# Designs tried in a protein design run: designed miniproteins, single chains. Part 18

Each design is a single chain, and the fold is of that chain. pLDDT is the mean over its residues in the fold that is shown.

## One batch from the design tools (miniprotein)

Design m637
Fold by ESMFold2-Fast:
Structure m637 (fold): chain A 68 residues (1-68)
Amino acid sequence: MSKLEKILEKFKKELEEAVKNKASKAEIQGIVMKYANEIVNDESLSEDEKLKGLQEMAKMAQEALAKL
């Protein structure tokens, strides 16, 4: 898997565990900020990959928040 795919897999797993444990919206936002910072600060990722990763994270976060 690419570096971006590995970050998104980790994000998805942590997000799914948070939803399963009925985490607060603030806790979910904390997870989003953590992984967004990892993507933004990863110099091995292109600007295009960073934008795609952030967009995919936003989509997953919106779906998770809708389940709460």
Scores: mean pLDDT 82

Design m638
Fold by ESMFold2-Fast:
Structure m638 (fold): chain A 63 residues (1-63)
Amino acid sequence: MEEVLKEIQEVLSEFMAQLPSLSPEKGAEILELLAKALRYLTFEKDLEKARKLIEEARALLEE
């Protein structure tokens, strides 16, 4: 759990750094993926789904 939360924070930090250059559509998609990841981590307790969503958000940031 701690490691996954740190991964979310790292992706969120990178998202915030790139925010001024992101399209509204891409930014919204990344934010939605991170929100879902945090929900699976905190409420659903599904670390595997949380990690998958984090990796999808990271992939979008690296496009």
Scores: mean pLDDT 78

Design m639
Fold by ESMFold2-Fast:
Structure m639 (fold): chain A 55 residues (1-55)
Amino acid sequence: SRSIMLALMKDYGLSEAEIRELQRLSREEQIERLMTEKGLSREDAEKAADAISKL
């Protein structure tokens, strides 16, 4: 939903394009990319990946 996308953009500094690209990856690949590219903790990366799955 739009509200989940806006929350991801605000809370984790993700662009809409980055979120759409993440949607093409598996959950584990999303977590790895969020940790390595965005510097998120595993806990925050898991929360972000869970939110992406609800889009």
Scores: mean pLDDT 83

Design m640
Fold by ESMFold2-Fast:
Structure m640 (fold): chain A 66 residues (1-66)
Amino acid sequence: MSDEALRLTVQGSRLFRQGRLDDALRLYQQSIQVDPNHTGSWLGLGNVLRSQGRLSQSDQYFQLAS
């Protein structure tokens, strides 16, 4: 379970670095569904939303990661 969440998070981070925000968002959401306690997934989701200008939602996801 955690290994699959980590794999999805790593792939999401790769897509995020390439500017593929929608694809990265989808993978981080899948990672959260696999393991909702995986901190990296919540941080990644927050970063994508921040980059898309969805600041209020991104702040909430950063708090869930902490």
Scores: mean pLDDT 75

Design m641
Fold by ESMFold2-Fast:
Structure m641 (fold): chain A 65 residues (1-65)
Amino acid sequence: DAAALAEAEARGAAAMARVQEAKERVRAGTPLREIAAELGADVASVKESLLRSGVLTEEEVRALE
C-alpha cells in the first residue's frame, strides 16, 4: 500500500513535470512532432492529451500543426 502510493506519487510528479515542460515548449513554438517524439507518442495523441488536460485551448491546439 505505502509502496504503491509512493510509486503512484513519483509517477504523478514525473507526469506533471512533463506536462509543464510540454506546455512551456508548445508556447515557445516547439513543433508538436518534436514533443511527441520526446514523449514516445504520436502527434494526434499529444494533441488529445493537451485538450483533455486543459493545458491549451482548442484554438491553440488547432494552430499547432
Scores: mean pLDDT 69

Design m642
Fold by ESMFold2-Fast:
Structure m642 (fold): chain A 75 residues (1-75)
Amino acid sequence: SSEEVMLEALREMQERVEEYLRAHPDASELERGEFAIEVLREVIEKLEESDPEVAEKLRELLKEAERVLEELRAE
């Protein structure tokens, strides 16, 4: 189901971010945000063909994440 695909995508993103944080424990909030957005973009690209509905929902999340990142850069 699309819900299962979404949960799997979120799990993959969480694992990749956690791996990044383990490798870069002193990473700034901005650096963490930039990496998270990159991961989200890659996951969206993978899902465009197989699960377009999930990809669309993740694009909404990407828009919000990019807005937050812009605010962090403005500080």
Scores: mean pLDDT 85

Design m643
Fold by ESMFold2-Fast:
Structure m643 (fold): chain A 116 residues (1-116)
Amino acid sequence: MKELLEKAREALEKGDYDEALFYVSQAIEEAKKNNDEVLLAQAYLLLSIIYAKQGFVEKAEELYRKAKEIFEKNKDKMTPEQKAEFYRLMAEFYKILGREDEANELKKKADELKKQ
């Protein structure tokens, strides 16, 4: 699962949205099969970023809301490093939407967690 998300991010950085969608979809199915809600939320966040970069804003916002709901439910079970990764992905999402203030606030939260 983590390897699939890493491959999806690499494809996304190269602008290969089809390959990124392929890997993130596999990560979602594997996370569901293993009942891994933390990885499922990370996969939904990455999927929201992929759709946002393609201009599918409504679909991206729906996936972002699903990821945030799972994150809020599970954040007490997460390490500081896992929480920082979520805040980074959320910041990237808002940055793509041109929401710089929200992106900067989330990035600050991620950076503060590095000190724990």
Scores: mean pLDDT 84

Design m644
Fold by ESMFold2-Fast:
Structure m644 (fold): chain A 91 residues (1-91)
Amino acid sequence: SIEAEAELSLAIMTVYLAIKAAEKGDLETAIELLRKALEQVERIEEKYGLGEAGERAKRLLEEAIRALEEGDAERAIELAREAMRVLAEAA
């Protein structure tokens, strides 16, 4: 649906902004943006269903948040990029 595609596009953009924050060393902003993206993905899953792609994206976002909390921006960026790819393939 158009609504599901729009919500997915917003979630992907939120993850992209988190990656950009992490790349510049703003880990606090990156964490907040990844938490927002996780909330967006959970909402999409509840309303429309995403199946395995939704579960995979949520796990990747949760792992990226943990990596940032541990100060591992490089790993977090890799995980967040993979989450974006999974979400884009679900659209």
Scores: mean pLDDT 89

Design m645
Fold by ESMFold2-Fast:
Structure m645 (fold): chain A 86 residues (1-86)
Amino acid sequence: SEEAKKYTEKGKEYFEKGKYEEAIEYYKKALKIDPEYIEAIDNLIKALKEKLKKEPSKELEEELKELLEKQIELGVKELKEAVEKV
């Protein structure tokens, strides 16, 4: 999705500036458009980890756990597809 990619690129810009809250917002917008957009999931996890280091939060920790589970599921799906193409 072009919109998911655009929001992910915007999120990366904020992440590079150390604006993790804004980065998280844009990555979440990308995932509303494409819930399986791996690049957005990976970058959202990184941004959440950075925010969690500075401001520990039960809600943030639970959100991070859900995303880590989704990242594993999508990674397994990609590996299975790659093996099937060989």
Scores: mean pLDDT 83

Design m646
Fold by ESMFold2-Fast:
Structure m646 (fold): chain A 57 residues (1-57)
Amino acid sequence: MKIYKIEYDPSKVTDEDIKAVGGEIISKNPRIVKATDEEAAKILSLPGVKKIEVIKE
């Protein structure tokens, strides 16, 4: 599992959307999640997610 910072449109992506694809929300602002590479790929595929960056491996 890695720690990712997510850049997204909050009007299109909710906390529930991120949790539904398996992401563990660590911080709300900035949005930081703990996820596997597969879960991170699912988060990036959500409508309104613009960018995902690895902060910690």
Scores: mean pLDDT 78

Design m647
Fold by ESMFold2-Fast:
Structure m647 (fold): chain A 59 residues (1-59)
Amino acid sequence: LTEEEQKKIKEGLEKAIESGDPTLLRAALHEVDKLPEEELSEEIKELKERAEKLLAERE
């Protein structure tokens, strides 16, 4: 995963988390799920966990 791709994914997850919108959270998580788990940085993994928690809370 390139630096630019990591930044884009991180920004997408952060925006979804800030909005709390279930649709945006699902979309951001779907984009992360397209990537191999071994290519995810620890920061992205933490944001993914936060997004999953918020989605569960909102639904």
Scores: mean pLDDT 77

Design m648
Fold by ESMFold2-Fast:
Structure m648 (fold): chain A 60 residues (1-60)
Amino acid sequence: SPMDAGLEAFGDSISRGESPEVATQKGLDAIRDTGLKLGLSQEQIDQLVQQFRQRVDDFL
């Protein structure tokens, strides 16, 4: 799923010692790329981005 792709990209970035800002951007990019490939609307992608940001904020 786009959310799983985003969380995996975020976690991988953090595990490599990259900054939270870089990790967040990589997660967002993964959500957008995966959502577009699955044919999701921009509105659906925007909702996933908001959910991802909330999860990342809870972690950071």
Scores: mean pLDDT 85

Design m649
Fold by ESMFold2-Fast:
Structure m649 (fold): chain A 63 residues (1-63)
Amino acid sequence: SDEELAELFRRASEAVFTDPEEAIRLLKEAGVPEEKARELVERAIASGDPNPPLVEAYLSLKD
């Protein structure tokens, strides 16, 4: 459901800088392929901001 998807992304965003592997697992549970989930987490860490890559992935799953 939309609520479960949003919660998974919120939790992934929180985990990006403390436990990147947990963030990847949460994104996979939301439906993001593992390779893409790793790329998104790497981009978030490199930029210091999880929002742009995670919003992009969230919108692609909602469509």
Scores: mean pLDDT 79

Design m650
Fold by ESMFold2-Fast:
Structure m650 (fold): chain A 68 residues (1-68)
Amino acid sequence: SAEFLELLRRQVDQIVRAMADASRAEIRAAVLRAVDDLLAHHGITDPAERARARAYALAYADERIAAQ
């Protein structure tokens, strides 16, 4: 949902800010862990939906890293 994507964006923003001095690879790894935890917390088990959420979060993270 749009609301879930907004929650993903907020989590990614927090991680990117907290890891300002980390490498892109380290930030991406942290984002994937956080997304997997968030998906599990919300009971999202559909593989296609999980894959879309992971892809969305990584793309957003890459944009935020580039904007630093």
Scores: mean pLDDT 85

Design m651
Fold by ESMFold2-Fast:
Structure m651 (fold): chain A 85 residues (1-85)
Amino acid sequence: AEEGLKDPDPGLRAAVAFFAGIAGRYDLAEKALQDPDVDVRVAAVTGLALSGDKEKSGPLLQKALTDPDPEVRKAAEEALKRLGL
């Protein structure tokens, strides 16, 4: 649930972000991409890549390419490559 992204434990938020992406919960994954923790944003990117849906995940991954952290940007680039974008 969305409440999982409000947990004070970044590890739990990262798990929620990852599974939201995989499960096609694009609304929750988009919120996770705005999380203050880098690992949570990377988890969201990875989950979105594993969803396999180019139309829904593509725009969110392109947004992640503008992230201030180079690890998030690299994860987004690799995710887009995985989706053939």
Scores: mean pLDDT 82

Design m652
Fold by ESMFold2-Fast:
Structure m652 (fold): chain A 68 residues (1-68)
Amino acid sequence: SDAELLERGDRGLALIRELGGQTDPEAYRRAAEEAGVTPSEERLELLREIGEELRKIGDEIQEELAKR
């Protein structure tokens, strides 16, 4: 339902805010390397999971719009 998609989107945005707006694991890795620190594998995995969830939400929104 639209309400479920909105709730999932809101949770995704909350996670993005917690991460300072960075959801690309490769961009995070490069930024960490440029800062001279070792990238966190746990953070990279979390970013990949967030990216996958956002992709699924986007696909569901597009599919619902295509039905209309």
Scores: mean pLDDT 69

Design m653
Fold by ESMFold2-Fast:
Structure m653 (fold): chain A 81 residues (1-81)
Amino acid sequence: GAMAARRAEFDREVERALVLMESYILIKEAKKMNRPELAERIEKVRDEYLAALDAGDEETVAKYRQELDEIRKEIDKLREK
């Protein structure tokens, strides 16, 4: 029981770290492209994603994971001019 719960918490901590790292990279790219609105949007998505992870809301986590992926695609398109 307890060990399984701790493993789930550990897995969430790993995902939190990945979200923070990815968000940091995307925010830097958005600022580098002179797109402060994208940087603000990424910060909001990051915060909501982390809150969903802490709440254990898998459906909301999937929603914000998808939104972060869409932001990555937008940044890639902007990088291509």
Scores: mean pLDDT 81

Design m654
Fold by ESMFold2-Fast:
Structure m654 (fold): chain A 58 residues (1-58)
Amino acid sequence: MEKLKEEAAKIIRELAELGATEEAEKFRDKAVLAINNKDLEELEKIIKEGKEVLEKLK
C-alpha cells in the first residue's frame, strides 16, 4: 500500500507542476477514496490513468 500511495502522490504532484491542477485534484480525490477503502486495484488503476495523462502533457 505505501509504495502505491507514494506513486499516486508523485503523479498528482507532477500533474500540478505541469499546470493540470484540475486533473491533479480529481486524481487526489480518487486516490484518497481508494486508500480509505483499501482498494489496491482501484489505486493501481488511478496510477495508470495518471501516468497516461502525464505522457499526453509531455
Scores: mean pLDDT 80

Design m655
Fold by ESMFold2-Fast:
Structure m655 (fold): chain A 55 residues (1-55)
Amino acid sequence: SSNLERLREIALSLSPEDVATLLRIAEAERKKASPEEQERLDRAIEVLREILAQM
């Protein structure tokens, strides 16, 4: 989706430390999210993990 493409672009412009911080925030938000929100957060978490693994 366009949102995931934008997230990828933003994450690539950040330091690895900032990407790791975003990942932790997304994982924390997932724990208190609705099932529908958890699906969206799972996609964002996957993107952030992929980017962090390449840094």
Scores: mean pLDDT 83

Design m656
Fold by ESMFold2-Fast:
Structure m656 (fold): chain A 58 residues (1-58)
Amino acid sequence: SSAERREALRAAVAAEGGAVDGVLDERFRRGIRRFQREHGLAEDGVPGFETSLALDGA
């Protein structure tokens, strides 16, 4: 399900007009907040452990 979570994050970032390319710009941060909200995580726009798990599949 890590690939599914990464795809959900990519979709959320794309919905905000950004890309998951390793750049922490405003669109990427909005996408992270959207992803965090949809997955019941703290909506702080910062890639934390839970967001890293979604991206890296750890």
Scores: mean pLDDT 63

Design m657
Fold by ESMFold2-Fast:
Structure m657 (fold): chain A 76 residues (1-76)
Amino acid sequence: MSGQQRMVAATQAIVDLAKKKGASQDVIDQLQSYAQKAADDPSLAPQQLTKAANLAMEAGVSHEDIGRAMNEALGQ
């Protein structure tokens, strides 16, 4: 996959992580919006990934869990 396609996958991985951690539906909907924008335009994936990571952290997902989910999606 291209680097941008991996970032699209990483954005979706953050959505899936937030769901597993019991984030509210409003947070999940916002995260899914970021993932959808990244999928629709992969050139925006770095910006959408940053927004998703920040929102997930504000919702109480740990930096360590986010980093792990991102690294798994990026193939690291």
Scores: mean pLDDT 82

Design m658
Fold by ESMFold2-Fast:
Structure m658 (fold): chain A 50 residues (1-50)
Amino acid sequence: DIDEGVELVAIATAKSVAASLGIDLSTPEGQAKALALPGVTQSDLRAIEE
C-alpha cells in the first residue's frame, strides 16, 4: 500500500530528527521534547518506539 511507504519515510525522518537533536525517545521527558517539535506527532513517536 502507498501508505506503508509514507509511514516508513515518516518513521525514518522522525528518528533522524530526534537523533540529530540528541533527544532520548525512550524516556517520557525525551518524548515530550520531541512532541514540542513542529511536525512531530504522537503517532510518529509510537511508530518509533516499536
Scores: mean pLDDT 62

Design m659
Fold by ESMFold2-Fast:
Structure m659 (fold): chain A 93 residues (1-93)
Amino acid sequence: SKLEEAYKYISKGFEYMEQKNYEKAIEYFEKAIELAKDDPNLVAAAYSNIAEAYYLLGNYEKAVEYLEKAVELQPDDKDLQQMLESYKKEAEA
């Protein structure tokens, strides 16, 4: 199924995160989003993972951009809100 394939891409993205290949991690998280567009929870999770990858690349502006997308899909998620405020602080430093 497309959803099962999307979760496999999420897993592959995490594998690349562990390898510190953040560009490949982003690529696989984006592939997961394309397959699971109808699942806002999976899309929000993938956006937050893309944000973390950009943060680890030192691209704080893109990290904030993607995390804002995640928060828009999950506005009551306090962990995402706290992460966004932390990323904004780094973008201003």
Scores: mean pLDDT 88

Design m660
Fold by ESMFold2-Fast:
Structure m660 (fold): chain A 89 residues (1-89)
Amino acid sequence: MKVTLKVYDSRSKENPLGLILEEDEDGRPVVVGFKEGSEGEQLYAEGKIEIGDVITKLNGKEVKSYSILLAELRSLPTGAEVELEFEKK
């Protein structure tokens, strides 16, 4: 599934998208929660994102690890619109 949201805080290492992310056993970024009042919380309420979803692409490019995702997001300004693709559980 594809969703579009704005970079919440490009300097945050923990939740730059307003999504609380952790690494799975393969090092991939997994959604474990949402920051209150973020677009991520709204996307969850709409059923577009679920806890346990894995981010697989950012702006059409494959994201193989959480560290790669963070590095790409840090290159963007806060408020930049990004397209994410998720693998559903």
Scores: mean pLDDT 76

Design m661
Fold by ESMFold2-Fast:
Structure m661 (fold): chain A 69 residues (1-69)
Amino acid sequence: MEKKIEELQEKISELIKELKKNPTEEKFKELEKLVYEAYLLMYEAGVIPSEEEAKEAAEALIEKIKEEI
């Protein structure tokens, strides 16, 4: 499970770099999906105590990324 989270984090980082160069709605939606998936996996792995907290953390990160683009 940890390996899958790491893979998602790497893919998220790559998408952020791509979005900074060429922001598209499709890439942004893909980024949102991956961020939610990563945080939900962290909840399933017991790293985050609740599903609600995982979703809130994902939304906070997405908002941060939006501000940086």
Scores: mean pLDDT 79

Design m662
Fold by ESMFold2-Fast:
Structure m662 (fold): chain A 69 residues (1-69)
Amino acid sequence: MSEEEFEVEVETALLLIRYAIAKKYGATPEEIQRLLEDARSLREKAEQLGLHDTAAVLKDIEAELEKML
């Protein structure tokens, strides 16, 4: 795994934690919007690196976050 791939995987794990907290405890629309923007940016990086499973997870999170707005 490259440094860049490792960074994307770590950021994805952190975003999954943020998403889980937001879903369980609630979040403001502004917080949901920030999560959505972060998820989209991270998905683009994952796709560029060929991290297909990670990109798929992020795409699913994007869809769920859009439902929370």
Scores: mean pLDDT 85

Design m663
Fold by ESMFold2-Fast:
Structure m663 (fold): chain A 68 residues (1-68)
Amino acid sequence: SGADTLNEIYDWAKSDPRIDAELVDGKTLLLTAREGGTPSLIGFALRAIGDPSLSAELQGDILTLTAK
């Protein structure tokens, strides 16, 4: 499910010191790039865009992922 995939991405993101990861409302994940974190953020965006169970929106240094 989208929620299961979202939680997996959250676990990966929180282990990356260049990414700040926050679960909002249990269905939305906010990923913010810290200094030097932009390549990691782009990697998460590409992973999410390829997943039909997720909605992804990249705005500047913030990636918003929502479970469908």
Scores: mean pLDDT 83

Design m664
Fold by ESMFold2-Fast:
Structure m664 (fold): chain A 86 residues (1-86)
Amino acid sequence: SEIEELRKKTEEVLEKAEEEVRKLPLSEEEKEEAIEVLREIARLELEAKIAELEGDEEKAAELRKKLEELRKKNEELLRKVAEALE
């Protein structure tokens, strides 16, 4: 199913991202925080996409709002990770 494929693809992308973050010249604490944030972002994106596919527009909107808030709260950390990946 489309949902099952989305879940599998999300997990594969997260595993790769975690491996890349582990290689960055960051502290172990920053690496753990970045990995946790990336996992939460991916989970919210997946849940929002599933809600959209199921036609639950209210749930999708709520999840997208939580995703935006999570990204804003962790903007500095995410920017630092992105810069280190360049």
Scores: mean pLDDT 83

Design m665
Fold by ESMFold2-Fast:
Structure m665 (fold): chain A 57 residues (1-57)
Amino acid sequence: MDEVIEAAKEAGRYLKQGKYEEAVEIMEKAVKEFPESVWAKYALKEIKEAVEEAKRK
């Protein structure tokens, strides 16, 4: 599997488990490794928005 897609799947898994820091960290690493991937940047943005919503409760 593409490493970016694998990272996105793991980030989504962590997010569903309430492991917000882990979800953000894995996507940040994916974006750093693949800075040209618009998909990785989009996934990171979505994860960060979901985390912000959950943590602002």
Scores: mean pLDDT 77

Design m666
Fold by ESMFold2-Fast:
Structure m666 (fold): chain A 95 residues (1-95)
Amino acid sequence: SEEIEESEKLREELESLEKEELLEKIRELLEELNVPEELIERILELAKQLEKKQLVALLQYLIGLRDLAKLQGWDEEESRAVGELLIDLIEEFLK
């Protein structure tokens, strides 16, 4: 499947990046999602504790969320809720 091949290429490209570059891309995607800066700072603080493979998976998830948000037109309340959900998700991965 072409879609599977594209997803695998994206994963390989992200896996080739350094952890700091992955964290910067996470920040960029959270800003595109209009997540409040206070929540972005908390998400990045938690994400620094994740392993590279978890950061790659998180980036793939955020790319999907960005594409969905662009189609749906998320407001400030929805963007905040996504930020809070991401904090809870990352805290669960760190247990």
Scores: mean pLDDT 81

Design m667
Fold by ESMFold2-Fast:
Structure m667 (fold): chain A 65 residues (1-65)
Amino acid sequence: DDIREKFLESFRETLKKLGVPDEAIDKAIELYNKAFEAEKSGDLEKAVEYRKQAEKVIQEAIDKL
């Protein structure tokens, strides 16, 4: 939805300004989208796991800067 798209676009722009590679940003966005879909299907445990994976991807990418 529109709120999700705006969040992910701002997220991408912020991380690119920090020097995070597009590949890591794309991976994190993919995981966040999977989390949103899992939440919509009622699988809250899977949604939490996807969010944790997305956060880890970004943290590891920032650590390499």
Scores: mean pLDDT 83

Design m668
Fold by ESMFold2-Fast:
Structure m668 (fold): chain A 90 residues (1-90)
Amino acid sequence: MEVFDLIAEAKSLADKNTEENKKKAKELIEEIRRLLEELGLSPEQIEVLLAAVEAAVNQQGVENYLDVEGDKMRELLDEAIDKIEEAAKK
């Protein structure tokens, strides 16, 4: 399963806001971390990407979190996505 697919699933699960879906989203976040490490992303890039996914799972915190960290998260997320795409083009 690709990282993008896992992120999409985690966001979809967050929409339902059930305890079962939160547990599933946490499992997907752990899988995403492992895939990102395999792709050679830096710990900082992995941390920010996982923070973005976690914020999506926690709908309540998304707006307030992005107000402070939004630009940093988007920049590091774009860098992480670029590295994933570069690795996939091999």
Scores: mean pLDDT 60

Design m669
Fold by ESMFold2-Fast:
Structure m669 (fold): chain A 78 residues (1-78)
Amino acid sequence: AMAAESAALAAEAEATGARLVARAEALGQPETAAAIRELTARAVAAARAGDLARAAAYETAAALLAIGAEIDVEWGFA
């Protein structure tokens, strides 16, 4: 079960990260998209290793970057 649970969490992190990358790219923020992609890769690796706390931290960082990209576009800082 542990290996299957780690694989499922890694797949969820990968899917969530892909959506955030696509959103950042749609906003015209390729550097933010690249940063989200790297954080997602780290989250996936941590989840596969069973380090769920580290995986959650990287996922949170990626989500915050995505929120920042939307704020930057809305207020003309992008």
Scores: mean pLDDT 81

Design m670
Fold by ESMFold2-Fast:
Structure m670 (fold): chain A 81 residues (1-81)
Amino acid sequence: GYVSVIVEAEDKPGLEDELRKAVEEAGGRLISITKTTVNGKKAYHIVAESDADPVELLERIIELLEKLGYKVLASGAARTL
């Protein structure tokens, strides 16, 4: 399945690697990380996939990101892209 997560974050060294590691630790494969804005705030749009149920993958990714101190602004899960 596929998951999409948008987190509020400012640009800093190691940020992309930290986000990738959270996806991998959740059991997902990172497809993309894209810089974006939500309500005028800097954000990163993360897209990931795995063979697992997409809702389970999304829940694990959100838990890990929140533990790292990120605020999740939006999220979604789908069985296919």
Scores: mean pLDDT 83

Design m671
Fold by ESMFold2-Fast:
Structure m671 (fold): chain A 90 residues (1-90)
Amino acid sequence: SLEEKLEKIIELLRKAAEELKESDPLLAELLERAAEGLELMKEKKVPLSEVKSTLESFIEKLRELVDENKVSDEVREKVEELIKQIKEIL
């Protein structure tokens, strides 16, 4: 269901935020805010097409942010794994 997909993505975003909290606190905060946004979309029963579009835009911004801010290889690998997992759920 859409609710189950959103719950899994929210969990992945929060887990990634916790793992990145010490190495990249700004990125961790961004991921937490994204999780909060998805919880709101879930509560308001936003259509899957809008959720998917929002997540695709967020993924694009994440990649841009990682490329522009010269993050460590460890941070880059964690972000790419997160993106892969989100795409597998969508």
Scores: mean pLDDT 83

Design m672
Fold by ESMFold2-Fast:
Structure m672 (fold): chain A 55 residues (1-55)
Amino acid sequence: SVEELKELGREATRLAEEGRFEEAGELLAKMGIDEVPRDAEEAERLATRGYILRS
């Protein structure tokens, strides 16, 4: 499950890099983060927080 959470975080960051912020937010929600990123850097920070919160 930890490896799956890391994969979700990487996918959320990738989606944000492509400007697909709503989809990135959907993946972050699966990690317990109820926030839509504004850019790829924010997506990476939120994914890291989600990983820690769910680990």
Scores: mean pLDDT 79

Design m673
Fold by ESMFold2-Fast:
Structure m673 (fold): chain A 78 residues (1-78)
Amino acid sequence: DLVKKAEELEKQGKYEEAGEAYEKAGEKAEAEGKLMEAAYAYEKAAIAYKKAGKEEKAKEAFNKSVELVLRHVEENVL
């Protein structure tokens, strides 16, 4: 489980590696059509990258999370 691996990396203070693991989890969830699970994973990646001081990666991950939430709303709410 990629999310569980990312959580273990966070507990070890390996925030950049945790962000990368969350991005992989988000990519997999998006490929499976699980838009809200993907959005959650990208949000976690953004937080991890920010803690690692990787501001640009954090912004990219956060923007991807927002995009996925909007797609979910359009497909499932509107």
Scores: mean pLDDT 85

Design m674
Fold by ESMFold2-Fast:
Structure m674 (fold): chain A 72 residues (1-72)
Amino acid sequence: SKKEEAIKLLQEAIEALKKGDYEKALELVRQALSLTGNEELREAVVDELEKLIKEKNYEKALELIKKTAEEI
């Protein structure tokens, strides 16, 4: 299902973020949330994730991706 594929992509985004590959993590989150069809959720999560990465708040960034995976 698209939901299972989205969760898989979010798990891959967590691994990318842990490796310091922030561009890859952002791309994977965008792809995952595009599969949900919820554009407002996609924009809100991506914008917050970009902000957290820019601020070097990686712990909060990981938490955000985990919560997003649970909400899908």
Scores: mean pLDDT 85

